Designed miniproteins, single chains, continued (2). Designs and how they scored, part 59

Each design is a single chain, and the fold is of that chain. pLDDT is the mean over its residues in the fold that is shown.

## One batch from the design tools (miniprotein)

Design m6035
Fold by ESMFold2-Fast:
Structure m6035 (fold): chain A 87 residues (1-87)
Amino acid sequence: MEELIEKLEEILKQLESLGSKHSIVQRIIDLIRAAIRHLRENAPAEELQAILDTLKALAKILPDDPELKSLVEEAIRIIEEAIRLKQ
């Protein structure tokens, strides 16, 4: 679990480094921060699932930036793995 949290923190730093002023990207950053917080607090899988569902919805409306899309897709995969490990 700690390894997954560290990977999410790395992705978060990369997303912040892109300096995007897009409201959708800022919402994704906030959701990833929430996921990291919930994982550290050992929150139930259901709370992580709600964050994941919102992230997936926002990912569909991202601008056509391959680096941004790749980072968001990797964050989604890590959160899915974290949820699977809690079940």
Scores: mean pLDDT 82

Design m6036
Fold by ESMFold2-Fast:
Structure m6036 (fold): chain A 60 residues (1-60)
Amino acid sequence: KKEEYVAELKKAVEEGKDGGTIGQILARARADGFSAEEILEILKEATGVNLTPTPPPPAP
């Protein structure tokens, strides 16, 4: 089941879908009972992006 969400997210990112569509997929995974850690893992697998826990402050 987890791989299904990874595949859907990866396809949505490759197709250039808007954030609303990506958010819907993530919301559905959360509703299916995945933990926050598992959702982050799905995101990383689908996008291949490493998120740092301490980002720099926002700049103009």
Scores: mean pLDDT 70

Design m6037
Fold by ESMFold2-Fast:
Structure m6037 (fold): chain A 79 residues (1-79)
Amino acid sequence: MEQQKTAVEAYLLIVRVKINPGDKETEKRAEELLKKLSPEMREKVIKIADEEYEKMKPLSKEEQLKLVEEAEKAYKESL
């Protein structure tokens, strides 16, 4: 379903924004995708992104970005 793909993409962008606050382009893309989701799905995506970022806090910023890039690649290859 389109909602599931949009939710995964929004999740990945939100995590990236949390790792690098101030990336205005990524923030705008995340906001646009969130607008396409139902309110319930938006809340779930934001909560999951918050929880995953908390787990990443012990890692360096570079290691956090590599994990997101690997997840983005896996998602694109699954399409």
Scores: mean pLDDT 81

Design m6038
Fold by ESMFold2-Fast:
Parts: structure tokens; sequence; C-alpha cells
Structure m6038 (fold): chain A 81 residues (1-81)
């Protein structure tokens, strides 16, 4: 399939949401991850589906933050291109 073309604005939004999830206290983490998933669902449904499956398998807050960190790394690579 062709690569999804994201605007810089969309990439910055995903970066901010991923950073918020990483910095969130445990009580707010699920809400921040849901926001990130909603934003990803709008722009990259397949990537959002993969993240949702990984998030459902996560057993700790640290695992969820690691998933947000992976999204952040991917977004930063796209912004650098």
Amino acid sequence: PPPAVLSEEQLRELRELAEEAIRAPDEELDGKMERLLEAMQRVQPRAAASLRAALAAATSPDEKRLLAGIVLQEVEELLAA
C-alpha cells in the first residue's frame, strides 16, 4: 500500500499527545493513551489498530508508556524527513 502522507501539523499533534502520555501520572495514562489512539485512528487506522492491540496486551503503566515512546520515535523520524 502507498505510504500515508501526514502534514507537519498532524505529526506535531501526534508528538504532543505521545509526550503527554509518557509524562502522565498512572491515573491519567489511560485517558492520554485514548487521545493518542483517537488521533492515530483519524490519520493512520492500521497503525492505530496495531497500537490498540499492543495496548490491550500491556499489563503495566510502564508498558503503556513504552508504546507511547515508540509512537513518539516514529513521529520524530517522519518530522526529520
Scores: mean pLDDT 81

Design m6039
Fold by ESMFold2-Fast:
Structure m6039 (fold): chain A 90 residues (1-90)
Amino acid sequence: SDRPGVVEATVRADGGAEVKAYADGKLIGEARNPQASWEAAGRAVGAVGRYADSATAEQLPDGSIRVTGRTTEEQARKAVEEAKAALDAG
């Protein structure tokens, strides 16, 4: 499917990580672990990079890092599934 998708990974400054996928402005998938290890958070960010056609990173005002990947809806769903496995393990 050529339908656009967006996937966002957020690594929190106070610990933990989350990943969210969107298509047409609607949440289509999510995964989170408030106590994710640095290694688990890194694997979740890696999933965004693997499935995204382009990615940007920004530091939020609270010191958290957000990585935003632009891709297709199908690839965004795959990114969340892989990130969920990483976050559930760590």
Scores: mean pLDDT 85

Design m6040
Fold by ESMFold2-Fast:
Structure m6040 (fold): chain A 79 residues (1-79)
Amino acid sequence: EVIRLSGAVSSAEEAGESVGRGAELFGAKSVKVTAVDSQGNPLSSASGPGTGDGARDAATKAVTDAGSKASGVLAEFTK
């Protein structure tokens, strides 16, 4: 099963906390996080294990790599 979530973010830390919690709630095996601009265009992506820490790290990396243009994230959790 694949669970997809999207959300606006103001910081890499906020993205990490939100996506990390999602991974723990869903019991995911892996996660892919894509940082997007205000129009929904992909800027960067990162993948990791579906652990809380792995998902947090993936989200933090995607937002950090995207820089100041990042306005949201798309997270895809695979069980």
Scores: mean pLDDT 82

Design m6041
Fold by ESMFold2-Fast:
Structure m6041 (fold): chain A 109 residues (1-109)
Amino acid sequence: MVEERARELAARGYRVLALVGDGEVRVALLREVPGEWEFLGAGAGGAEGAFERMLADMERVRADPAAPLRAIRAGDEEALRNSAAGGEALVAGAEALARDPDARVVVVR
C-alpha cells in the first residue's frame, strides 16, 4: 500500500519520502530548489489518510506557494524533528533524496 502509492506519485514526477511506524505513516512530497529541498505537502496518520493530507497540502501550495511552505517549515518540520521517533529519519530521508538525482522514493521502516 504505502510503497504502491509512493511509486504512483513517483511515476507522476514527484519525489516521495515515507516513514512507516507501528500503525502510523508520515509522508512528505518534495521538490528541488537551488541549494535546498522544499516540502510541497506533508501528512501523518494511517496510510491512506497521510497521503490524502499530503495531496491537500500540495493543492494549497498551488493556490498560495508561500503560506503552506512557511506553515510546514515553521511548525511541522520542527515538530517532526522533535518527535521522539521520526524527525531525524524524515530529515535524513529528504537528504538522501537530495543527494541521489535518480531517487524518487524513500521508505523508512
Scores: mean pLDDT 59

Design m6042
Fold by ESMFold2-Fast:
Structure m6042 (fold): chain A 87 residues (1-87)
Amino acid sequence: MKLSREELLARLDRAIASVEAQIEEMEKKNAPQEYIDELKAIKKQYEQLKADLEAGKISVEEAEEKAEELEKRYLGVYLRIAEAEAA
């Protein structure tokens, strides 16, 4: 589905805020530094994607595909954290 540029920018802002909140929660729980570092890397990539989209360096379609890849990476980290918490 083709999102508008504004809708995708709003989605990226929400994704950045979500990852940032997760980083804060992991730091409060004294989670392993490797998880915190992975989340920070994902946040940086979302911020770069937003900057590239705002600068017109990438198409909305390309940005949407890259955002989906970052969402998959974030879910992977989240699942690993959830499994560690359940142990």
Scores: mean pLDDT 81

Design m6043
Fold by ESMFold2-Fast:
Structure m6043 (fold): chain A 130 residues (1-130)
Amino acid sequence: MSVQEKVRERVLKKLDELLADPRFAILRKPVDLLAVPEYSDIVPNPLSLEEIKEMVENGEIVTLDEAREQIEQLKENVLKYYPEGSYAVEVAEELYERFTKELDEIEKSLSKEELEEMERLAEERRRRLE
């Protein structure tokens, strides 16, 4: 199995576990902008767990750092919209901690050469999109 396939499978497995957890249900699907039209005024880059999974599946997220950036963006969006100490903020912080912990464990399992190969593949993808 290639390093890219190995990393992708582990990331997707963790995202599936988080998506199945009822605690994260409020962050699972895109926000219904018809129900909360003010959301897009506060959060210009809406993001859900399902959208992060789609980005991993379609190759928009290749590296562990790219995955970290997206989960951080999801957390920051929740912190901007919901008041401090709310259930949504607590859930978003817990989601961020659980996902980044898995990303850190994946990184620790890889050799320096495997990490360099992942970055090379991400750079080749970026050049093809330009």
Scores: mean pLDDT 84

Design m6044
Fold by ESMFold2-Fast:
Structure m6044 (fold): chain A 75 residues (1-75)
Amino acid sequence: SARPMSKEEKAKELAEIMLKTAEDLGINFELLGIYEEDGKMVIEVAVDNEKFAEAIKKGLEELGFKVKVKLVKKK
């Protein structure tokens, strides 16, 4: 697309990268939602790895996203 990337499109791109990285690392990752709350783009995810959850939260918050992480039982 020749159009500038929106904040929502960037959030979706980052979610896709995270999904691929989790798959490569054998981490169970689920994207629960991408939505706007209080003027910020929110990315909500479920993961079974605390270190991966912490890295995602830190990285995305530094990029101006709000992150909601649910730690789930490893399958």
Scores: mean pLDDT 79

Design m6045
Fold by ESMFold2-Fast:
Structure m6045 (fold): chain A 96 residues (1-96)
Amino acid sequence: RLRTALAQLAAARSMFEDYAATALRLAEQHPDLAEEVRRSIAEARRLLDAGDYEGAARVMRELARRTTPEIAVAANQGASALEAAGEAADEAKRAA
């Protein structure tokens, strides 16, 4: 159980980084939004590093509400990955 939970956590974190990279790339086409996207992703990463998966997901959901539809898709997918990471982290804690 612990090994599976840790593998799921690693996969979810990797998925978040892929979606974060997509959001940053899309933001390059919207100079007016680039700073906000970069700042929100930096805050989500800070919360993720602190183990606050729920807070990180909330930041990404808030970003999705304030951006273009294309960036919003990437931000919402990133939030879903962070929610999955939180669930996997809780499973790892219970299995330890």
Scores: mean pLDDT 83

Design m6046
Fold by ESMFold2-Fast:
Order: sequence, then structure tokens, then C-alpha cells
Structure m6046 (fold): chain A 74 residues (1-74)
Amino acid sequence: EDTLIAAIRAQLEREREEMLTLSPEEMREAVRKTRAAVDQLIESYQFSPEAAARVRALVDEFEAEMEREIARRE
């Protein structure tokens, strides 16, 4: 689980850099897709409650960062 959480964190960092090139509308769609993908991953891999909470916290931080970037552009 720790290895998978580290992989998710690395993927979110990569997506962050890629999303900075997108329009606000595309960023909103990408955030929604990322949230859905992570929820699916938690369900499919049967994460422990602790691991699931850690992963959700990473996605929450990522979403908040993207929302701030969208607000700056609008």
C-alpha cells in the first residue's frame, strides 16, 4: 500500500504540471476524472481505511490546488 500511495502521489504531481497547460473547463473535467479514478482504485485494490484516507487527502489537496488555479484564470 505504501508503494501504491507513493505512485499515486507521483502521478498527481505529473498531472498537476500537465493541467497547468489546460483551460479552466478542461481542468475541471480532469479533476473530476482524477477523483473518479482514485475512488475506483481504492475500491478495486481494497485499501485499508488508513491507506484510503491518505490517498483521499492527496486528492483533496490536488483538487484545492487546481481550484485555486482555475480561480486565478477566471
Scores: mean pLDDT 78

Design m6047
Fold by ESMFold2-Fast:
Structure m6047 (fold): chain A 104 residues (1-104)
Amino acid sequence: SALEEEARRIAEETRELIEELKPQVTPVAQKTLEEIEELLEEFLDESASPKEKAQLLIFVTAGLTTLYLYALLDPSASPEVIEKIREIVELASRGEKLMLELVK
């Protein structure tokens, strides 16, 4: 499916952006990013059904959104880091939407 192939490309790009972000955030945020990376690895492993892949991207988007909201409340978070998290949330949300359309 073209939708699943695009969602896979988005998941791979999301993983790369998370790796770039990890050294720039707090240890607590790094642990959250590592948990999100595990969900992305499950998505990319191809063992999951389309419905399971949609569920994995829902959890990825939720985790990234939570991280973004916590960063907004953190006075030590730089505006550049906050913007990077926002961009990753938008990318992950696009992948989630594609998988939800596929399983509809």
Scores: mean pLDDT 87

Design m6048
Fold by ESMFold2-Fast:
Structure m6048 (fold): chain A 95 residues (1-95)
Amino acid sequence: MELWEELVRLAEEARRLAEEGAPSEEGHRVLERLRRVAEELLKDPEFVEKKIEELIELLKDLPTDEELEANLKPEELAEAAAASVLGQVRRRKEL
């Protein structure tokens, strides 16, 4: 199914955006598409029986909408950057 290939691509894109700390707008769009494709595939009983385990495995490591929005907020990215700088300063003091 073309939809399954699209789902796999969207899942990889969502994970990449979460790791890179991309803007929430972009991450949210990818998750919305991912959800629509998954819902469409879940309407097929044969798909559910044969591929539900693969679908669960594919989606298990993806962040929720709330987690993705929190991780991709510009304010939290700035705070994470500040915390990283503080970590470097603390490490220098131990030298």
Scores: mean pLDDT 58

Design m6049
Fold by ESMFold2-Fast:
Structure m6049 (fold): chain A 68 residues (1-68)
Amino acid sequence: SVQDLVQEYQQLLAELHSLREHMTPEQREEALTLLTNWNDALLAGDVQAMREQLEQLRRFLERVKEEI
């Protein structure tokens, strides 16, 4: 459901905030783009796009953790 996707986004957003101090300026810019893309998908009510953006955010956070 959309509510479940929003809850997952909130968890990933909290993880992103905890990793912010370890991000490069380029990674911070990428993070802002990913958050914008999530908001666009949410406003469009596109469940498939929301799922795709959550996957992109998960992948981004995995890369940040691996490069630290």
Scores: mean pLDDT 86

Design m6050
Fold by ESMFold2-Fast:
Structure m6050 (fold): chain A 100 residues (1-100)
Amino acid sequence: SEEDLEIGMRAFLLKLGVKVSKEEIERIRKALDPDGDGKMTKEEFREFLKQIAKLSDEEIDKLIAEADVDGNGYVDFEAFVKKLMKDPKNKKIIEEAKKL
């Protein structure tokens, strides 16, 4: 659902040390995926990560590799977030994201 995608995005950003409001998440989601297809280029994802969090190029490359679930050169952000939401190690960060 759209609500699950929002919670997953907030949980992902919290893992990067970034707290954002519900309104900011909606703005970010629309900017990243204006067509609602859940896909973006690796370069678009890299630029997003550079702007939103203080990460090294090496850390960004690792995140891009993890988000390229199908190995097809694109980031399926919805699939990446769904994978994050299903990982039991992320349960606490997901519950914290729900409270924001």
Scores: mean pLDDT 73

Design m6051
Fold by ESMFold2-Fast:
Order: structure tokens, then C-alpha cells, then sequence
Structure m6051 (fold): chain A 75 residues (1-75)
């Protein structure tokens, strides 16, 4: 379909999520850190809702791992 992500776009999205998680871990303000982590969880959930069927099982597992790490920071 014209709106399906390319493998390169999926890889770029995964690398972006990894980079955002590392930046979130470096935030010293606990409330801003939790807010940023909640936003990352929401962004990953939206991505999986829209494009989850386009992902390999390994790619899906990586996104779910990043989501779980962000969720733990958000709590």
C-alpha cells in the first residue's frame, strides 16, 4: 500500500525511539523525565497501532522492549 513504511523508515523509527529513551534517561528533573517517558510510551503505542503489521517479529519485540523501559520510567 502507498502508506506502508519502507524497511529504512522502520529502522529510522526504531533508532529514533532508542535515541529518545537514552535522552529521557539523562533528564535530571524527575517530573520532566516521567512526562517525556509517558510521551514516548504514547508515541510507540501510536506507531504500533498504525504500522505494527508492517513490522517483523524482531522489530516488534524491540519496540515493545523500548516501550516497557519507558513505562517503568513513567511510573
Amino acid sequence: APERLSPEEIEAALERAKGLLEKIKSIEDEELKKEAARKLVEDIDAFLEAHGEDLSPEQREEFLRLREEARKIAE
Scores: mean pLDDT 83

Design m6052
Fold by ESMFold2-Fast:
Structure m6052 (fold): chain A 84 residues (1-84)
Amino acid sequence: MSPEERALGAETLRRAADAAEATGTELGKEVARLLREAADALAAGDVARAQELVDEAIELAKKLPEEDQRKILAAVAAAGAAAA
């Protein structure tokens, strides 16, 4: 994974975090926090930590309404594709 691929993946994760925060819920804010921490880890080159934080964020996002869950999961999938 190149620095450019990590930067693109991190930016996409930050956009996913913005979508989670836009739900206006405490759970959405927690998902956003995890996704922002994952973005920072990915940008720093810690791909393993970024993946663990993303997995935790996905598990929390499953507790959100299905519509919000779909938006967040789509954005996370886009980040994974950008980093591959």
Scores: mean pLDDT 80

Design m6053
Fold by ESMFold2-Fast:
Structure m6053 (fold): chain A 56 residues (1-56)
Amino acid sequence: SDAAAEAQAARHLATLVSAHPDLSEEERERLFAELKRLHATHGAAEVSRWVQEQLK
């Protein structure tokens, strides 16, 4: 597995959880899975833009 991509996904998850601390454990797991998928298929800048959209 790509440890760097997983670390990036974990950092983005931490950002989203900090903005929405009431997210359930299941919602956090879904976000982590989606972030790992995005990092596997998209560039870092594109994933960062997606995360910014989620923070609105």
Scores: mean pLDDT 79

Design m6054
Fold by ESMFold2-Fast:
Structure m6054 (fold): chain A 78 residues (1-78)
Amino acid sequence: MELPDPETAREQGYKVGRALARNPSLTPEEARAALRAVAAAIPDPEIARAYLEGLAEGAREEGRDDLAAAAEAVLAEL
């Protein structure tokens, strides 16, 4: 998946964050490791930030603050 701009990246992150939040077996540690790998695969740091911000928002809306915190921890490393 190539994300052409920060707005598209944020929208895709939001959708993925909501989907991940609906998986009750996904731990914050697993999410953080996976999100680090995804962020490392995105060559544009602004696109990576927008994706993770969207993902944190989507996870939080579904009540998974632990997954939102995992995404925010990866954001802090960028």
Scores: mean pLDDT 82

Design m6055
Fold by ESMFold2-Fast:
Structure m6055 (fold): chain A 81 residues (1-81)
Amino acid sequence: SLEDLVETLERLLEEAKEYYEKGDYEKAKSYLLGAAFDIQRYVPELREQVQAIVAAINAGDLEKAIELLEEAVRKLREKAE
């Protein structure tokens, strides 16, 4: 369900933040990329947001990637009943 997806994305986002704060950028990237690909697979309406997240990850701007993923998760939570 969309609610199950949102709960999964929130967990991946928190893990990405924790690894980023620890300086483990490779794990942070892995969690962010996983979340972006889950959104891409299940929510085609957020295509542009996913592209922006992936671009930030590829640029090494993990802070921006986290911000963009937080926005995407917020929008999905608003859609989940």
Scores: mean pLDDT 87

Design m6056
Fold by ESMFold2-Fast:
Formats: C-alpha cells, sequence, structure tokens
Structure m6056 (fold): chain A 61 residues (1-61)
C-alpha cells in the first residue's frame, strides 16, 4: 500500500486497527513503538509506516 488515502474507508480502518495493535504488542514486549519496529511487525516499508503514523497524528485516529 503506497498511500493510505487511496484505500477504501474499510481498508484504511483495517490498516489503522492493525497499526494500533502492533503498537500495543510492542509496548507489551517492553519495546519502543519505533517506525522501524512497526514496519517490521506489520510487514510494510519504513516509508509506509511513517505515512500511517503521520495520518494518525493528523486525524487523531
Amino acid sequence: MSKIEELSEEERQALVDKFKAAVRELQAEGKGPTVDRLAEKLGISKEEAEDILKYLEEHGE
């Protein structure tokens, strides 16, 4: 997925939910939720992880 805004509402919501779950899992493992760790856990590129993080910061979700 190169750009989250190009996804359908349902696909975007699913991606956001997976991202939030990955953050919680990393915190439960005692690891910082860094872009690199999130990208690895989700199986996406670092650029994609940064794009999702920026989207969540701008939209509060």
Scores: mean pLDDT 74

Design m6057
Fold by ESMFold2-Fast:
Structure m6057 (fold): chain A 69 residues (1-69)
Amino acid sequence: AADRNPEVRRLEAEAALHLMAASIARLQGDEAAARAHLERAAAHLERAVALQPESEGLRRALALVREEL
């Protein structure tokens, strides 16, 4: 089973909140706010991947966020 330490869980949760905020910003036509939230989500996911590089889910999430930037 994948080991989810508390720090990785926190980083994933923070990234998920920023991804939701980015989607809301885009629906409102605020591309600057959307980009800022995507950058923050990517930063949190990069830290999470560094802590658990074997996690397919984290690597996939980071790749998807990078495609949106």
Scores: mean pLDDT 83

Design m6058
Fold by ESMFold2-Fast:
Structure m6058 (fold): chain A 82 residues (1-82)
Amino acid sequence: SFKEVVIDAIEKIIEAIKNNADSELVIESLNNLIDFLKSEKSKHPELVEKVIPLLEKAKEAVEAGDKEKAIEYLEEAKKEVE
């Protein structure tokens, strides 16, 4: 389902951060997920509008080097999808 795809993507990004993946790769994964959600907005508007801001906040946290805060925003995004 759409929700399962989004949850799986978020979980993989959280795992990448926990495994100390390069911030550039994490940011690329976040951008890819944001772009995917934007493409699905017409079909899932409420979910997309709740999740994208949290992913953008996670991206800002990654860019700032704040891994803990990035994971917190991603866990919140996952909860909004569930």
Scores: mean pLDDT 87

Design m6059
Fold by ESMFold2-Fast:
Structure m6059 (fold): chain A 84 residues (1-84)
Amino acid sequence: EEEEWAKEILKLLAEGKPLEELLELYREIARKAGESQEDIDQMLERIRQGAKQMEKRLAESKEAREKYLAKQEELKKQWEELKK
């Protein structure tokens, strides 16, 4: 059950939902449900670590994509200049 919630939060983050708002919502719900502070803190830390890894991968992917597109545009420009 907790694993399913962690997956949903990571999915919502990928869709552009703000992490801080989702973490606060989870914290409030878990407190009302009587979850221990230790369990809440552990789950929040796992979600934060997952989000950081995802952000790193997205940043690396975006940078690689931008470099690829820039190289393609440069090659296309060179071919246009080399028109016979």
Scores: mean pLDDT 67

Design m6060
Fold by ESMFold2-Fast:
Structure m6060 (fold): chain A 82 residues (1-82)
Amino acid sequence: SAVEQKKRKEMHELREEETKLYEEIEENYDDETLKEIRKLIAKAFESDIEEAYKILEELKEKYKIPEKFIELLRKRIEEINS
């Protein structure tokens, strides 16, 4: 359906923006910090929406991840849990 095609396009665009922002993060953080960030992002995608939002808050507050990246992760989590 048109709605499903729109959702697939939105998910594809989110993945492209996410990939670009991951590259920017890899340039700005050390390897040990990047491992922790990747681990938390993976955990967020595997968690329920409430726990995922808590993990995103930790990424923002503790690791100072850019708000734009947090918003993209949040949008992806919402799509996965829909």
Scores: mean pLDDT 75

Design m6061
Fold by ESMFold2-Fast:
Structure m6061 (fold): chain A 63 residues (1-63)
Amino acid sequence: SMMEALREAERRGERANENLSEEARQRILQALEDAGYVLSPEQQQQLLAARSVKEVSDILNSI
């Protein structure tokens, strides 16, 4: 499910209260793609611009 992919991405990324590095954002995006999610180019850009795990969660909840 989307929530399972998000939790896996959070685990592989950074702690929720840490700023996400570009590397962590790329790992989150890869984890979602590996889980079979098809993201639009706009959604991918939003994820790569996310500053925290909470922002990633908010973006994914809009899908």
Scores: mean pLDDT 68

Design m6062
Fold by ESMFold2-Fast:
Structure m6062 (fold): chain A 66 residues (1-66)
Amino acid sequence: KKVTPQIADGAQQSIQDMVDRGVPEKEAARMVTSTLAAAGLLPEELAEEVKDYSPEQVREALTRYA
C-alpha cells in the first residue's frame, strides 16, 4: 500500500518521540521502519535503506515512496 504524507510525518514524529525518551536516533529510526515494514506500509528493501537515516531523511524517503 502507498505511504501517505501523513504516515511519513507520523514516522518522523514516532522517531522524535523515541529520541525524547532517550533512544538513540539511529535505533529509533530502525524500530519505526521495521514496524512500518511489518505493517505492510513499507517494502523491506526500502526499510533496509532508511534504517540508518535521520528522522528527516526517513520522512523524505517515505514521502518519495508515496
Scores: mean pLDDT 72

Design m6063
Fold by ESMFold2-Fast:
Structure m6063 (fold): chain A 87 residues (1-87)
Amino acid sequence: SPEEQAVRSFERWLEELLASDLSEEARLRAVRTAVQLIIKLAREGKLSPETVERIIEVLRRFARRASPATRAVIDAGIAELERLLAE
């Protein structure tokens, strides 16, 4: 589905971000922006619950490989997405 392809593209983007020569500040900004967009789309009902759950799984795997600052942003984003799923 288009949503499954979007999740795979997001996971590839995160892998490319980890392999990039970007500064820590640039990586943190990129991750924060992406997480904020995902939360906005979820709040607006533009992502299925199944897609949100798959995004949470991808974010959890990425968090284990991220810096502490980036991990904190991801963990906060996961908590908000889990809260939205519980509504």
Scores: mean pLDDT 87

Design m6064
Fold by ESMFold2-Fast:
Structure m6064 (fold): chain A 85 residues (1-85)
Amino acid sequence: MISKSIENAARLVEEAIKQDNLELAAKYIKTAADFLESQGYNEAAEELKRIAKEVEEAIKQGDFEKAKELIKEAAEKLRKLAKEL
C-alpha cells in the first residue's frame, strides 16, 4: 500500500535525523520523492526533491540547523501525505 510505504519513508527520515546523519536523511527524502513520482504524485514528489536539494546545499555550506529544519519539514509532509493516501 502506498500509504504504508510513505509512512515507512517518514520513519526512516526521522531515524536518520535522530542519528545526526543528515546526508542519509536527504537520501531517504529523494527516494520517497522518486517513489511518489512513480505512483503519479508529481506535485508532492517535486516539493520533496526541492527540499532534499536545499538540505544538501545547507550541509555543503555547514548550516546544519537549516538542514535539520528542512528535514523535519519533509518528514511532516510525508506523515501528512501518508494519512491522505
Scores: mean pLDDT 85

Design m6065
Fold by ESMFold2-Fast:
Structure m6065 (fold): chain A 99 residues (1-99)
Amino acid sequence: AAMQIAHNQRAGNQSRLADVDARTAALQAELAKFQQERNEQSAKFYSEIMEKMSNFEDMEKLWEVYREWENKREAETAALQAKIADAQAAGDAARASMA
């Protein structure tokens, strides 16, 4: 009984660990893609702002749009990082339970 329970528990822990690791990897891939898209869009905003240097009012409006976008993207990045940290903590707990 005890040996069979240990085998079943190990198999269950391995399955849960695999699911958590897969989820963590997916979130890390999502964060990497999000950061790449953020960098590309930031570069585009910077280029557009520089093109509008001859018109201060247009440049100022583009800076406002960029700041609003950047604040949103920082909040989304923080949320993804928090989800990754939670997933990693769950993986660490599962690994610790497996000894």
Scores: mean pLDDT 78

Design m6066
Fold by ESMFold2-Fast:
Structure m6066 (fold): chain A 70 residues (1-70)
Amino acid sequence: MEVQERLDRIRAKIDEAVEKAKGKSREEVVQIFIDLVKELAPELAKLPLSQQQEVTDYIDEALRKALEAT
């Protein structure tokens, strides 16, 4: 239950970063995701390794889509 709540918060922050990246330059999009990863690092460290991998994959896919939209 606590793990799922943490995952939901992390995904919400990633989705917010995607929204914030809309209409930004490629360089600004990269910076937004660097700042996101720094913010999420302590929360990621509290997740089981399998869930850390899932979140990392989700961030990578979100960044890829955001960069394609620039």
Scores: mean pLDDT 80

Design m6067
Fold by ESMFold2-Fast:
Structure m6067 (fold): chain A 70 residues (1-70)
Amino acid sequence: AAPAPAALPPVLQKQFEESLKVSGRKEFTLSLTAEGGEAALAGAEAAKRVLEAFGEKFGVKLTIRIHVLP
């Protein structure tokens, strides 16, 4: 089978779904902080792609910013 995309953490996914149900909001700005250099940055970029695909599935526009800490 084709590799499945990584899932969002359950608490974050639930909060996201609840926000959509309550406000009907179609635009979100999210900030990701990556600690541990390039490896953490790669993880944050993968998370960004998963979040963007998740937003597209729900018809939501996501703006995601990554902040890297050493």
Scores: mean pLDDT 66

Design m6068
Fold by ESMFold2-Fast:
Structure m6068 (fold): chain A 87 residues (1-87)
Amino acid sequence: DLGEIISEAIEEARRLLEEGHSLSEILKRVKELLRRLAKEKGIELTDEQIERLAINAIVAVIMEERFPNEFNVEAGREIRAELEKAL
């Protein structure tokens, strides 16, 4: 189930952020987790889809931590742009 893979990516991103890892390291490790889980579950994901899922998971965690009661599209866009630079 793709939803289970996404949920595990979000939890991994949350844990790595709490442990104080850099955004570049978090992105790398979340992408590696997504590739492993997709292969183990027989789900075909392109490298582009894995990158998008990893970025979305990290953005979701950062937005939840920094803006728990607000939806801020601009802040989410800025976080996404920084993560894309780390690719």
Scores: mean pLDDT 78

Design m6069
Fold by ESMFold2-Fast:
Structure m6069 (fold): chain A 85 residues (1-85)
Amino acid sequence: SLQKQADEALGRFEGYGAKAAAMSDDKTGEEILELVEKARENRDNVELTREYMEKVVELAGKANEKLAEKAREAAEKFVSYAEQL
């Protein structure tokens, strides 16, 4: 189902965000985790969630480019599925 695919994509995004936060300094890591939580809390508002996800990808890229790419892919899949719900 689209719901299951959206949930799985969001879960992967959260996982990559958490890994990027762990590889960042304390301040940047805390900011990434706060933005991930905001994306999760606002998942019913696709435009707002997309903005939070894009900020996470930007910050993650400063820590690890490969994790940022995986987070971006997961974010794009979540948005694609969520827009169809």
Scores: mean pLDDT 88

